# Designed miniproteins, single chains, part 2

Each design is a single chain, and the fold is of that chain. pLDDT is the mean over its residues in the fold that is shown.

## One batch from the design tools (miniprotein)

Design m39
Fold by ESMFold2-Fast:
Structure m39 (fold): chain A 85 residues (1-85)
Amino acid sequence: ELIDKVIEELRERAKKATPKEQIALVSLIVLVRRFKEVLETHDKETQEKFLKIAKKSLDIIAKQYPSIKEEVDRVYKAMEEALKK
């Protein structure tokens, strides 16, 4: 539910974004969708490992696209909250 809301928020944000921001936002959408799949199909250890790897990707995106840092932070917090169940 929270993950689905974040995906929809990112899709709506992308409609109003610059081309550079759209590239970053699409990358975030792909990452969040993959995380949702992992939450539904894998054990907690695998979910935690995915989040650790995803954090590295999120940090790179935030560094390359500082204008969407709030979206990156929102994604990370939503992923952490989903792991708490």
Scores: mean pLDDT 84

Design m40
Fold by ESMFold2-Fast:
Structure m40 (fold): chain A 57 residues (1-57)
Amino acid sequence: MEEVRKQLEISAKDLNMDLKKIVENALKGVRAALASGDTPGLRRAQELLEEILKELE
């Protein structure tokens, strides 16, 4: 099913683009929260989100 394969590839690309944007928005939110109050949890969340973003294409 060549058409199904192509649709899955398109969906995967769209998902990756959406995921990258979601992660970038989450990072902005965490950075804003860090500016309001620094906690170990927020620092860890920032590091994890930066690693995820770095691994996304």
Scores: mean pLDDT 72

Design m41
Fold by ESMFold2-Fast:
Structure m41 (fold): chain A 96 residues (1-96)
Amino acid sequence: MEESIKILEEKLKEAEKKGDKKRAGALLTMLGILYEEQGKYEKAIEYYEKALELSKDDPVSQAVILRNLSNVYEKLGKLEKAKEYEEKAEEILKKL
């Protein structure tokens, strides 16, 4: 797990250096998932929020990330926040 995180962080730096927002967003989402699997929910949220910022022009990626945020907030017992993110994801999918 730690080795996978390190590899993804290196790939993220490369994507950022090249200005590849789509690749950077995907790598940030993967890092969020790995931190979530480790039970590091606050770290997962940080990475998902960064991925969401890079995905403003990609509604499909936004919807996926918003659902991941909803799931993490549900695991934290923050049900109102979880519902907010789920509703945001549904609104984006409705416009596709």
Scores: mean pLDDT 84

Design m42
Fold by ESMFold2-Fast:
Structure m42 (fold): chain A 64 residues (1-64)
Amino acid sequence: ANAKLRELVEKLAEAIAAGDEEAAKELVEQIRRHLVEEMGYSEELAENLAELALREAKEYVERS
């Protein structure tokens, strides 16, 4: 569970750094789905956490 989430977040940062908006969107959806299906979070919480991951990844890339 945690290893897969880390993999998805790393791929999200790579997609953002590459300017691949479609890949980033798909990875955010994969993170949301993983949080709901594998980790048992609610849809609303998972969506908020996936969106937070996107914001954090964007800030990380912009500051690097």
Scores: mean pLDDT 81

Design m43
Fold by ESMFold2-Fast:
Structure m43 (fold): chain A 83 residues (1-83)
Amino acid sequence: MEELRKAAEAVINAKTYEEYKEARKRLEDLVVEKLGPRMAAAIITSAALIANADFEADREIDGVKLRIREEVRLTIELVEERL
C-alpha cells in the first residue's frame, strides 16, 4: 500500500505531461500487480469516470491536478476496499 500511495503522489505532483504519463503508468502497473489486469482495468476506469479527470497530450495543466488527485485517491480507495 505504501508503494501505491507513493505512485499516486508522483501522479499528482507531475509537472509535465511526460512525467504524468510515466507516473500514471507506474500506478496502473502496481494495481495490475496486486489485483490482476481485469480488476485493475475496472478500478482504473471507474475512478476516471467518477472523477471526470482527463489529461490531454502535450499539456501541463495545473487546473486539472485537482481532478487527477481525486481520480488517484479513488483508485487507491477502490484497491484498498477490494484487498
Scores: mean pLDDT 64

Design m44
Fold by ESMFold2-Fast:
Structure m44 (fold): chain A 67 residues (1-67)
Amino acid sequence: AEELLKKAKELLKQGRYAEASGLAMEAIALDPSLKVEALEILKEAARAQGDEVTAKELEKLIKKLKE
């Protein structure tokens, strides 16, 4: 599961946002303890694509999960 997040971060750096998001979601399915880190990858992908609404919603969800 952590290996999927590492690959997702590399894909995010390469601008491959759809693939990065797919791997982040797969990591959550395999290991729910990685949910916060995976959601942060999804937030960065959304923001990089100009989807500020989705990015803000993901940021709120991440903050709630850290409480």
Scores: mean pLDDT 81

Design m45
Fold by ESMFold2-Fast:
Structure m45 (fold): chain A 66 residues (1-66)
Amino acid sequence: DAEEEARRLVEELGRERGLSEEEIEAAKQMVLAYLAKDSKATLELALAASPEAREVADRAIRELEA
């Protein structure tokens, strides 16, 4: 399940980075929107998120696409 793998990866990377639970949840929502190919939702979520949450989401996407 790609969504479950994405959630687990974001949780792991977010905890390693020292993100709050709110930041980890924001990063999860960004990655899930990206995987759903919802460009508008991805942009809106990214604009609302911290730079740290965006960094974790970007890294998770890169690892999932590798």
Scores: mean pLDDT 83

Design m46
Fold by ESMFold2-Fast:
Structure m46 (fold): chain A 91 residues (1-91)
Amino acid sequence: MYTELALEGQKLFEEKKYEEAIKKYEEAYEKAKDNPLAQAAAYTNRGKALFKMKKYEEAIEAYEKALKLDPNHTEAKENLEKAKKELEKKK
């Protein structure tokens, strides 16, 4: 189920296994096909893992996809701005 896959991804994220966490969030996204808010949460969590891996451009893309599904997703908006600031610092 979506919830169990999202929780498994969160545990992997807390263990700093970011690539494995992303795979679980992608599985969670596929299971949430009929729930745009759950899909937005999965993209937001994927973006957070990409951000920890310093893949800021990919993190930005993930947060933008989350906001297309849920424009009011506060965590995605805040994390999008953080990722944009980190990308500017790498120039």
Scores: mean pLDDT 83

Design m47
Fold by ESMFold2-Fast:
Structure m47 (fold): chain A 65 residues (1-65)
Amino acid sequence: VTKEVAALIEAVAIGLELGVDVSGSVRDGVIHLRLSGGTPAQLEEAAERIRELAKELGLEVRVEL
């Protein structure tokens, strides 16, 4: 398991905790995520937590709401 795949799994877990649906893939070392299903506030919180996780791990993430 690569760091990118581990981060994607954690992003899905963050979404589940916050009531947000997270789907995504890893392509060329970049984590591509789509967030849906929550309120605007929940979506923003999930996106921010995911971006902070990626920053901590030194990974590139692209988040679509």
Scores: mean pLDDT 82

Design m48
Fold by ESMFold2-Fast:
Structure m48 (fold): chain A 65 residues (1-65)
Amino acid sequence: MSIEELEDKLAEAITNGNLEEAEKLAKELSKIASEERKEVLKLSGEDAIEAGDLKTGKILIEAAK
């Protein structure tokens, strides 16, 4: 599964209220993402929050942990 597919599934799980699956997907994403990719995820999450997309921003920041 690609990093992009994991990000999409994580966003969908949050939208559907499946927080347990969302946490699992965030952990899987954090294990396979490089340090550089985690930095990008964090910055993208912060940008999304500033743009008013709080759900996407929180998901991306969580995936960066």
Scores: mean pLDDT 71

Design m49
Fold by ESMFold2-Fast:
Parts: structure tokens; sequence; C-alpha cells
Structure m49 (fold): chain A 72 residues (1-72)
């Protein structure tokens, strides 16, 4: 909804760690809405972004969240 559109726009204007944070926030919102597949996709994108910026622990946490959601 409105919050999702705002975060999608924020992604277009952000990079690096800030983009990873925004991907995680989108994952959190989709999870709250019960859209588990979309939530997992955004958690994976956030994890990949954090790993690329050397934040391995945060990346692993997001990948784990995505895996848990994909099991349904």
Amino acid sequence: DKEIKELEEKIKKSSGISRGVTYKQLGDLYEKQGKLEEAAEYYEKGGETFRSNGLDTLADELYKKADELRKK
C-alpha cells in the first residue's frame, strides 16, 4: 500500500547499506501483510546488498529469514 510505494521509491534513490536497509523494511512489511513470497524476495535482496558491503552477519540473518518464509 502507501508505505510499500514509499519504500519502493526510496530504493530507486538509495545505494549500498541504505538500499539494504530499505529492502529489509519492504520484506518486513510484506511479511506483516502475509505476502511471504514477496517478503522472502526482498529479504534475499537485502541480504545480497549487505554481503556486497561486507555486512556478513546481517546478510546471513536476512537469508535465514527468507529461507524460513519460503518453506511456508
Scores: mean pLDDT 82

Design m50
Fold by ESMFold2-Fast:
Structure m50 (fold): chain A 79 residues (1-79)
Amino acid sequence: MYTVTLVVKVPKEKIDEVIKAARQAAEEAGGLAHSVRVDDDTVAVTISAPTKEQAERMADLAAKAIEEAGGEVVSRTFH
């Protein structure tokens, strides 16, 4: 299994919306998303998929959903 971690900055009031959007986008694409709140305005979203190509594609979809929900992706790390 391959993972991509997105570190996201988001207004406190939108954290739940951003997490939900990221999880929904990844799950609709056939992957899994796990979210950990790092700080009041910072969330780490880890996306897991069976292949590297799927993990990268799901990370792209999750990043787009995050931005549309009002979050900002500040880093992306492949693991």
Scores: mean pLDDT 79

Design m51
Fold by ESMFold2-Fast:
Structure m51 (fold): chain A 73 residues (1-73)
Amino acid sequence: MEEKLLEEAKKSVELSKDDPLRTAQAYEFLGDIYEKLGKYEEAAKAYRKSAEVAPDELGEIFRKHAEELEKKA
């Protein structure tokens, strides 16, 4: 089940490549799935990517979440 969600999340990143907001959302979804799988390093990287392309306020939230995940890794 979670493996299928991970595949869908990765596909969403691929499909959203030309839209920064969609790309941020797709990376957020990917990060959430990795976190649920206990893959904290991968989750942190995904949230970092989301933060990079997200608007200022939202980007700060994703960056902080990535930092918390890195602490758990």
Scores: mean pLDDT 77

Design m53
Fold by ESMFold2-Fast:
Structure m53 (fold): chain A 82 residues (1-82)
Amino acid sequence: MLEEALKRIEEAVKDAPEETRQLLIDGAKQVLENALKGADESTIAARIVALALLGVSQGASPETILKLIDAVEEAVREARAA
């Protein structure tokens, strides 16, 4: 489950430069770890917003950022359902 979620996240950021991809993947992993540890909705939402802002600051395209957010939100839903 999480392994497939991470693959979707990696696919979402594949068009970003390598250094940017690693930062976004690491940020997404942190959001997922917090969701698995039972972080509340507001904490997860704040971390997703921070991840999107990180993507913007690193020059990721709006399309890449939206794909990343969608992949992370899906992964959070899967983590909370487990």
Scores: mean pLDDT 81

Design m54
Fold by ESMFold2-Fast:
Structure m54 (fold): chain A 104 residues (1-104)
Amino acid sequence: PQPLTPFQKAGAAYASLVNLADLLGFTDINKEIVKKYPVLKTAEEARKAAEDLRDRILDALRKAGVPQDIIDQVEKLIDAILNDEPSSVLNEIAQQLQQLRQQL
């Protein structure tokens, strides 16, 4: 595939984190993020939305009493998504996220 632009990379990261929040049952976090960032026009806006979503997901897991080792694993997966890791790593992350959902 053609290399992604900075905006496409940030948008893909944001979309991946939206999917993660839905998978974990945090649909209300996604609603709040969409309300705060209703239109993403630049890579910086998409990146800020993704980073805000990351912080909200991690905070929600802590408040839900999820064990710290699982929170650390989720943070590592989110950071890999935000850093636009190769597609092979993203495919592995998708499998790990599905497994993590089964543990929660």
Scores: mean pLDDT 74

Design m55
Fold by ESMFold2-Fast:
Structure m55 (fold): chain A 92 residues (1-92)
Amino acid sequence: MDTLKKLADEAKTSIESKGGSAEIKIKGGELDIKLSGLSVPEITGLALKLIGLELDGAKVEIEIKGDTLKIKVSGLTDEQIKELLNSLAGLG
């Protein structure tokens, strides 16, 4: 839990440093993400990763409203959460 929270905080800081905003919540194998200020290519790249997770058995819910992206993922391993958080830190 503490390591995943630290990675979530690092991803948030990275996105905010590039003019976006991020809210990330981790709840026992579930990941809730709210992002804004992302470009269309960044949103597209993230969506492709999420589709891969859904095909591998995770449950993914995505809501897009303007430049705001809300994502809920469940059925993730800690390694999948780390990979997704590292991908978020690379956005912006």
Scores: mean pLDDT 74

Design m56
Fold by ESMFold2-Fast:
Structure m56 (fold): chain A 79 residues (1-79)
Amino acid sequence: MARDEEIREGVRRATEAAIRHAEALAAEGRVDEALAALEEALEQAREAARTEKDPAVKEAAEEAARRLEAALAALRAAA
């Protein structure tokens, strides 16, 4: 149990950091770099969700992908 919770928390924190980094880039007028960063993170999360054998990692990656998709859509709508 503890390891699964550590994995989920780690992925959640990494996802939040990626979104905050992209938001900071966009605030600096670096919108193209912000979009590229979110698209790269989303691609990695989707690949992990598809290929990971550990169900806890797979589930965390699927959640990360959904959050990154939402952040990317919001940034595109704001542009």
Scores: mean pLDDT 82

Design m57
Fold by ESMFold2-Fast:
Structure m57 (fold): chain A 89 residues (1-89)
Amino acid sequence: MKKEEIKEKLLEEIKREVETVERNLKEIKEGKYKIHPENTLPKDVLLHITLGLEIAALEFLLKKAKEIGAPEELIERIEELIEEFRKLL
């Protein structure tokens, strides 16, 4: 695979992951986030774990986006998402 093709595929994957996280944030803010009913942990504890994991994933995506020279608009979207999730912690 050409180096350019790898970067393009990675950029598209980062974009898809960011879109998924943006949908998750919207669902959390709207109170529509589905927590599995079989989990014995309190809903607030599960939500806190989910927020922490999403922040960790976004920080990793931000690092990768910067490494591949992703468009500034995408970098800003990831940084805004990290800020929004941190506000919910």
Scores: mean pLDDT 78

Design m58
Fold by ESMFold2-Fast:
Structure m58 (fold): chain A 68 residues (1-68)
Amino acid sequence: GRAGAGAAATAELGVREAEEALARGDYKSAQRAAQGAIEAAKLAVEAGDTERGERMLRRAQEVLERAK
């Protein structure tokens, strides 16, 4: 639904922020952005945007693991 699309877009922005922070070596910002993206991606899946939500969830989790 519309709510799922909005949550997926939020997750995409969060993943982008997290990846950019990771590239700068800003692991704290990367962790925060990745955590926000994970929450938004879960909301997207719950709202029915499962394909985009699951893709963003996976990417956000990868950034979070790399930012440890």
Scores: mean pLDDT 82

Design m59
Fold by ESMFold2-Fast:
Structure m59 (fold): chain A 57 residues (1-57)
Amino acid sequence: REEAFEKAGEAMKKHLGVEPEDVGSVYPDDSEEEKKKAVEKTKKAFEIIDKMYKEKE
């Protein structure tokens, strides 16, 4: 299951530069630490997208 998830994430990164689960995945019941991790994952996804576009510069 995790392996399938990882492969889907890799395909997403390859084609879009984003992991689908990284976008807006912050649940109200998560602990402060878990919320922080979700926010950082989302930030990393945007950084990957930014790098893909910056490569043309």
Scores: mean pLDDT 58

Design m60
Fold by ESMFold2-Fast:
Structure m60 (fold): chain A 74 residues (1-74)
Amino acid sequence: SPGEEKLYKEVKEKAEEGKKFLLSQGKEELAKKIEEKLEEFKKLIEEKASPEELLKFKEELLKFVEEAKKEAEE
């Protein structure tokens, strides 16, 4: 569906940006965790999870990306 595709694209773009930053800082484990969470999000979309579940996972994934980037800056 268009809404699910747009949601995935937005999350993927932010996750990939975060992953590239973390890799540039030598934080391979944090980058890997972001990739794993993005794969989990894709599976939820493929399994037709509810819009509420997708939104919650998006919020948790984006929060993790922000926290990982802050950890890399320390």
Scores: mean pLDDT 81

Design m61
Fold by ESMFold2-Fast:
Structure m61 (fold): chain A 95 residues (1-95)
Amino acid sequence: MEKVKKLLEELKKALKEGDVEKAQKLTGEIISTGDKEGETEASKYIAEAAKEGNKKAQVLAGGLYLAAVGGNDKETIEVLEPVAEASLRALEESS
């Protein structure tokens, strides 16, 4: 979907700029489109930022990982698995 492609480009830019709050909003918009391919691609960008040690990106990744596990979304689980432990801890600390 054309809209999802634009949101993914904005998400990648927000993550590169360190604007994780904007990245969180953009991720929510991507999920709301129901585009599974776009959701998985967004998860890849977020996993990369989380792997680099960005605490806010880890919180976002943790939330996505829990949603993927609850939805039995194997592709998104595999993308987020390498950062899952750190991301889930960051999410718990943010609560």
Scores: mean pLDDT 79

Design m62
Fold by ESMFold2-Fast:
Formats: sequence, C-alpha cells, structure tokens
Structure m62 (fold): chain A 87 residues (1-87)
Amino acid sequence: GDLERAEELLEEAEKLLKEAEKLLKTSDTPEGIEEAIRLAREAKRKAMEALRLSKESPKSVRIRAIGLVIRAIGLEYEARLRLEKLK
C-alpha cells in the first residue's frame, strides 16, 4: 500500500543522496557537480512523494522523509556554490 511505496521511495532517495554526496566530494568537473545536483533533485522529489504517501504512517517514516528533503536541499545548495567557484 501507500506505506510500502513510501518506504521504497525513501530507500531510493537515500541511495541517490549517497551517490550525489560521493560525486560532490570526488568530482572536480562542472559535469560531475551538475550530475550531483540532478541526483539531489531526484532524491528530493522521491522524498517529497514519500512524505505525501506517509500522511497516515508512523511519525518515524514522516520524520525520515522530511530529513531526506532537507538533506537534498542542502546538498543542491552546496553543489551550486561549488559549481560557481569553478567558473
């Protein structure tokens, strides 16, 4: 149901964020940083969908979704600042 779908989306979002964080940490090219931004945005979309689906879910699931959204926003911001410094 909605809970199982929300949990799947949260797992996908977490994996995307870990990949984006790794790219941002290891990449020294604009292309690599832009890919990190793309992955962070995809993670944010999945976490926001999970939050929507988790309205009737335990607070722990909703808190996890909110945390992933905040983390994705922060990562995108850091990536954009780094991209600007490479110009």
Scores: mean pLDDT 86

Design m63
Fold by ESMFold2-Fast:
Structure m63 (fold): chain A 80 residues (1-80)
Amino acid sequence: SAEEALKEAEEALEKAQAALAAGDYEAAVEAAKKAVEAALKALKESTDKELILKAIGLAIAGVGLALEAAQRLGRPAPKA
């Protein structure tokens, strides 16, 4: 269901945040990918405005974490 997919997205997002905080950028990217996949599944299955908005929010958060973690995967730090 959409609600189950939202729960999966929330759990994956928490794992991504924890991995990022621990400096495990590979694990953070994989968890963030799972969060985005679950959020997009929730969006596809949702017909309710509140669920749609929550799914979009989780997808955006997941993409943001994936981007942050991926930038830390062996790419040279941008010059200050």
Scores: mean pLDDT 81

Design m64
Fold by ESMFold2-Fast:
Structure m64 (fold): chain A 75 residues (1-75)
Amino acid sequence: MKVKELTKKAEELIKKAGEALLAGDFEKAEELAREAEEVVEEGLSIATPEEAEEMRRAVLEAVAEMAARVLPVLD
């Protein structure tokens, strides 16, 4: 389950990046986001179509949750 392990790692990195953004640590957030991107690229390069779809869904969900927490609602 290499792709599933990479998916979980990417989700954890995205969550940590969001926590760093909330703390105002933009440098750490950028480092964590870069690591998450590398993990996603690795996972997608070895994934079956089904595994790739599951990974994309999990990553998009994690990013959406992070964005909802850190971005201001202006409208």
Scores: mean pLDDT 78

Design m65
Fold by ESMFold2-Fast:
Order: C-alpha cells, then structure tokens, then sequence
Structure m65 (fold): chain A 56 residues (1-56)
C-alpha cells in the first residue's frame, strides 16, 4: 500500500544515494515514517527528500 511504497523508496534513497546529505535526509524521513505508521507522513517525508534531491 502507499505506506509500504513510501517506506521502500525512502529506504532505497537512504541506502543507495551517493550524496551523504540526501542519505541522511532519507534516513531521517524513514525513521519518522516508521515511528508514525502514517502513509501521509511517509509520503510527505518522501516529497521533502525528492525536493531536496531536485535542488542538488
């Protein structure tokens, strides 16, 4: 579902991104999303990480 999809994408960015700032941002977003269990929180965190990636 949407939560699992957002968590998977955040985890992939945290583990596979070459930029250390992007890895840290994705890791923080993943932690927040996992703690909340809320798909909208996870999707908001993912959006922030993707916006940060687009600014690089």
Amino acid sequence: GPLEEALARLREIAERSTDPGLRAAAGAGLKEAEQSGDAEVAERSLRGVLDFAASL
Scores: mean pLDDT 84

Design m66
Fold by ESMFold2-Fast:
Structure m66 (fold): chain A 61 residues (1-61)
Amino acid sequence: LGLSPRELGGLIVRAMEAKGLTFAELAEKAGVSRETVLRIAKGEIRPSPETLEKILAALGL
């Protein structure tokens, strides 16, 4: 998709702020671990397509 892990992480954090979600709430809503959400938000890992879809759906994207 052309986004670096850092750019993707930044996008997710901005979307969370817009929705008023915490990392814990996003993780619960997406059905992924809090650690995974934190690592993605920090740009430390690139999520799998399945994990990314769950996170984007949880953000209403």
Scores: mean pLDDT 81

Design m67
Fold by ESMFold2-Fast:
Structure m67 (fold): chain A 76 residues (1-76)
Amino acid sequence: MKVEILKKGIIPLDEDRAVGYAVAKSEDEKAAIEEAMKTAEELMKEAGYEPVARTSSSIKENGVYIATAAVLGTKK
């Protein structure tokens, strides 16, 4: 079971808030969602943001699942 991260990043909203995101592709929906969320949370933590809200979704496209995760975080 392989999960591929297609895209990841952090979108600053203001001085103290940002959204971390990741998009993952896998033949396993749960694996895609879990890896996308893990990647988004790790990016936010490494950048010094504390997670305050999380969301994820998945869609089946071309025989595989594409999962998107987003984490809203705040800096101290």
Scores: mean pLDDT 85

Design m68
Fold by ESMFold2-Fast:
Structure m68 (fold): chain A 64 residues (1-64)
Amino acid sequence: SKEQEITRLEIKRLMLEIAINTEEWLLEKNPNMPEELKELQRKSIEELRKEIEELEEKIKELEE
């Protein structure tokens, strides 16, 4: 059903939000991290944010 599909996507979105929060926390906890590694982590966070945007669009489409 559409409701089950929406629930699955919402769970995935939540998991991605947890991942972003964890990566952001690690960046804040390690201010002395080399800039090169910080850039890699920022790019990872950006990719996760884009995936959330795509999931939100899919959820919206399923909700009609």
Scores: mean pLDDT 85

Design m69
Fold by ESMFold2-Fast:
Structure m69 (fold): chain A 74 residues (1-74)
Amino acid sequence: KEEADKYYEKGLQALAEGNWEEAARYFMKAGDIYEKAGDKENAIRSYGMAALAAQRAGNQELAKEAMTKAKSLI
């Protein structure tokens, strides 16, 4: 989980800097690691953040992927 937490924190930093594409990528990595660890709550949260950041970046493909992954965990 330490690695996933690291990527989530990097995503938050990228958001604060207005780097939405980078933020989306970091949140996706965090979500993938949380999901593999069985941490469904943090995986859903991370994928949700990735979808929002990807939409803001104009990356519709990544936004759709993130939303699909989040929904698969509900």
Scores: mean pLDDT 85

Design m70
Fold by ESMFold2-Fast:
Structure m70 (fold): chain A 62 residues (1-62)
Amino acid sequence: MTEAEVEAAEAKGDEAAAAGDYRTAFAHYAQAAVGYAELGDLDKAAAAGAKALAARRKALGE
């Protein structure tokens, strides 16, 4: 994944979360977290991973 593709995945996650589609947000944030980790940006990977976990909790109704 390129950096631009990873940033696009995080942005799609943010859009889905803003729309209340937490299942879609989780999928995009998880993809961004993996992509940032592959690029060696561990801080952004951790941040995207935290967003993914939060989206998953909301998707599960908690």
Scores: mean pLDDT 85

Design m71
Fold by ESMFold2-Fast:
Structure m71 (fold): chain A 71 residues (1-71)
Amino acid sequence: SPEQLLEEARKALLAGDYDRAIELFEKAVKEGTPELQYEAYILLSEAYRLKGDHEKANEYTLKAAEIKKKL
């Protein structure tokens, strides 16, 4: 389920496996509700920031803001 993907992605993020976390968050976004998409975009932004990819981090921050307007 999208919720299980989100939980597995969070565990990968906590373990420092940023690439795996990103893949799992992207899968969760494709299958999830707007509420789940918002949470996943926030965490995608964090994962990219931890990788030093500030452009991607900013991109996902903006995506999260767009979803939040509809919640």
Scores: mean pLDDT 86

Design m72
Fold by ESMFold2-Fast:
Structure m72 (fold): chain A 56 residues (1-56)
Amino acid sequence: MDTFMRNLALQTAKGMLLGGYSDEEVVKFLVRNFGLSEEEAREIVKIARREIEKQK
């Protein structure tokens, strides 16, 4: 995956999770809008959740 696109997808996932979207809604959004596989989208959502937990 391109580093630029991966970073955009990660920031988008973080913003959506903070906005109250569920993990599954974020996964579907990333698949549709970034052309990611479900597995790639789920990986990004897991990373986004970890980053949010570290940012108090």
Scores: mean pLDDT 81

Design m73
Fold by ESMFold2-Fast:
Structure m73 (fold): chain A 66 residues (1-66)
Amino acid sequence: KKEEAIKILVENARELLKEEGLMDEETEKKLFEALLESEELYKRLVEAINNGDIEKLKEIIEEVKK
């Protein structure tokens, strides 16, 4: 149930960032794992997606890629 919600969230982030080219297979795996481990990150990503905040999404992805 939680994994299904996270999968949908990752898909939404990929669609919003399609033009930025930031969401490759490795990045999606890291994001999925980070979302499973961090409720704070999950909430931040949900808010960024709901607001269509591309710059915030980019910041979250760069943070996760480290």
Scores: mean pLDDT 79

Design m74
Fold by ESMFold2-Fast:
Formats: C-alpha cells, structure tokens, sequence
Structure m74 (fold): chain A 92 residues (1-92)
C-alpha cells in the first residue's frame, strides 16, 4: 500500500511536470520568454518532488533502478532551471 501510494504520487507529479514543460516549449516557440521561464521552473519543481517520491520508494523496495530514475529526474530539473534562467535573462 505504501509503495503503491508513492508510485502513484510520482506518476502524478511526472505527468504534471510534462504538462508544464510542454507549456514552456510552446511559450518559448512563441517568443514569450518570461512565460517559458516560469513554466520550466514549475516543471523543475515537480520533477524534484517526483524524484523524492521515487527515492523513498527505492529505499522501501531496495530498487537500484528507481534510485537511478530519481537521479535522472534531479538532473533534468537542474537542466530546466538553467534554461529558465537563460530565458528570464532574455526577457529582461
């Protein structure tokens, strides 16, 4: 039950992050760099929360695969934060 809840939480957060990233890409394509930066920061935040849920699940189950997946999400969040900072600078 606990493992199922953590997995569902991670899935939900990952879906929300994907939607935020899509909105960011759309805003960037439209030249709205301020909106794109905001959406990418939101996506990064959601990815970090998903990574935390997966890390907790990995501890509970002993899964190296889930631990590695969590690390991947953390790296992706960092990339989106850097991209958001670059776009925010262009918007200024």
Amino acid sequence: EEAERLLKEAERLLEEAEEAERRGLEAEAAGDYEAAAREYREAARLLREAAEALRRLAELTGSEELREEAEGLERRAEELERRAAELAAKAA
Scores: mean pLDDT 88

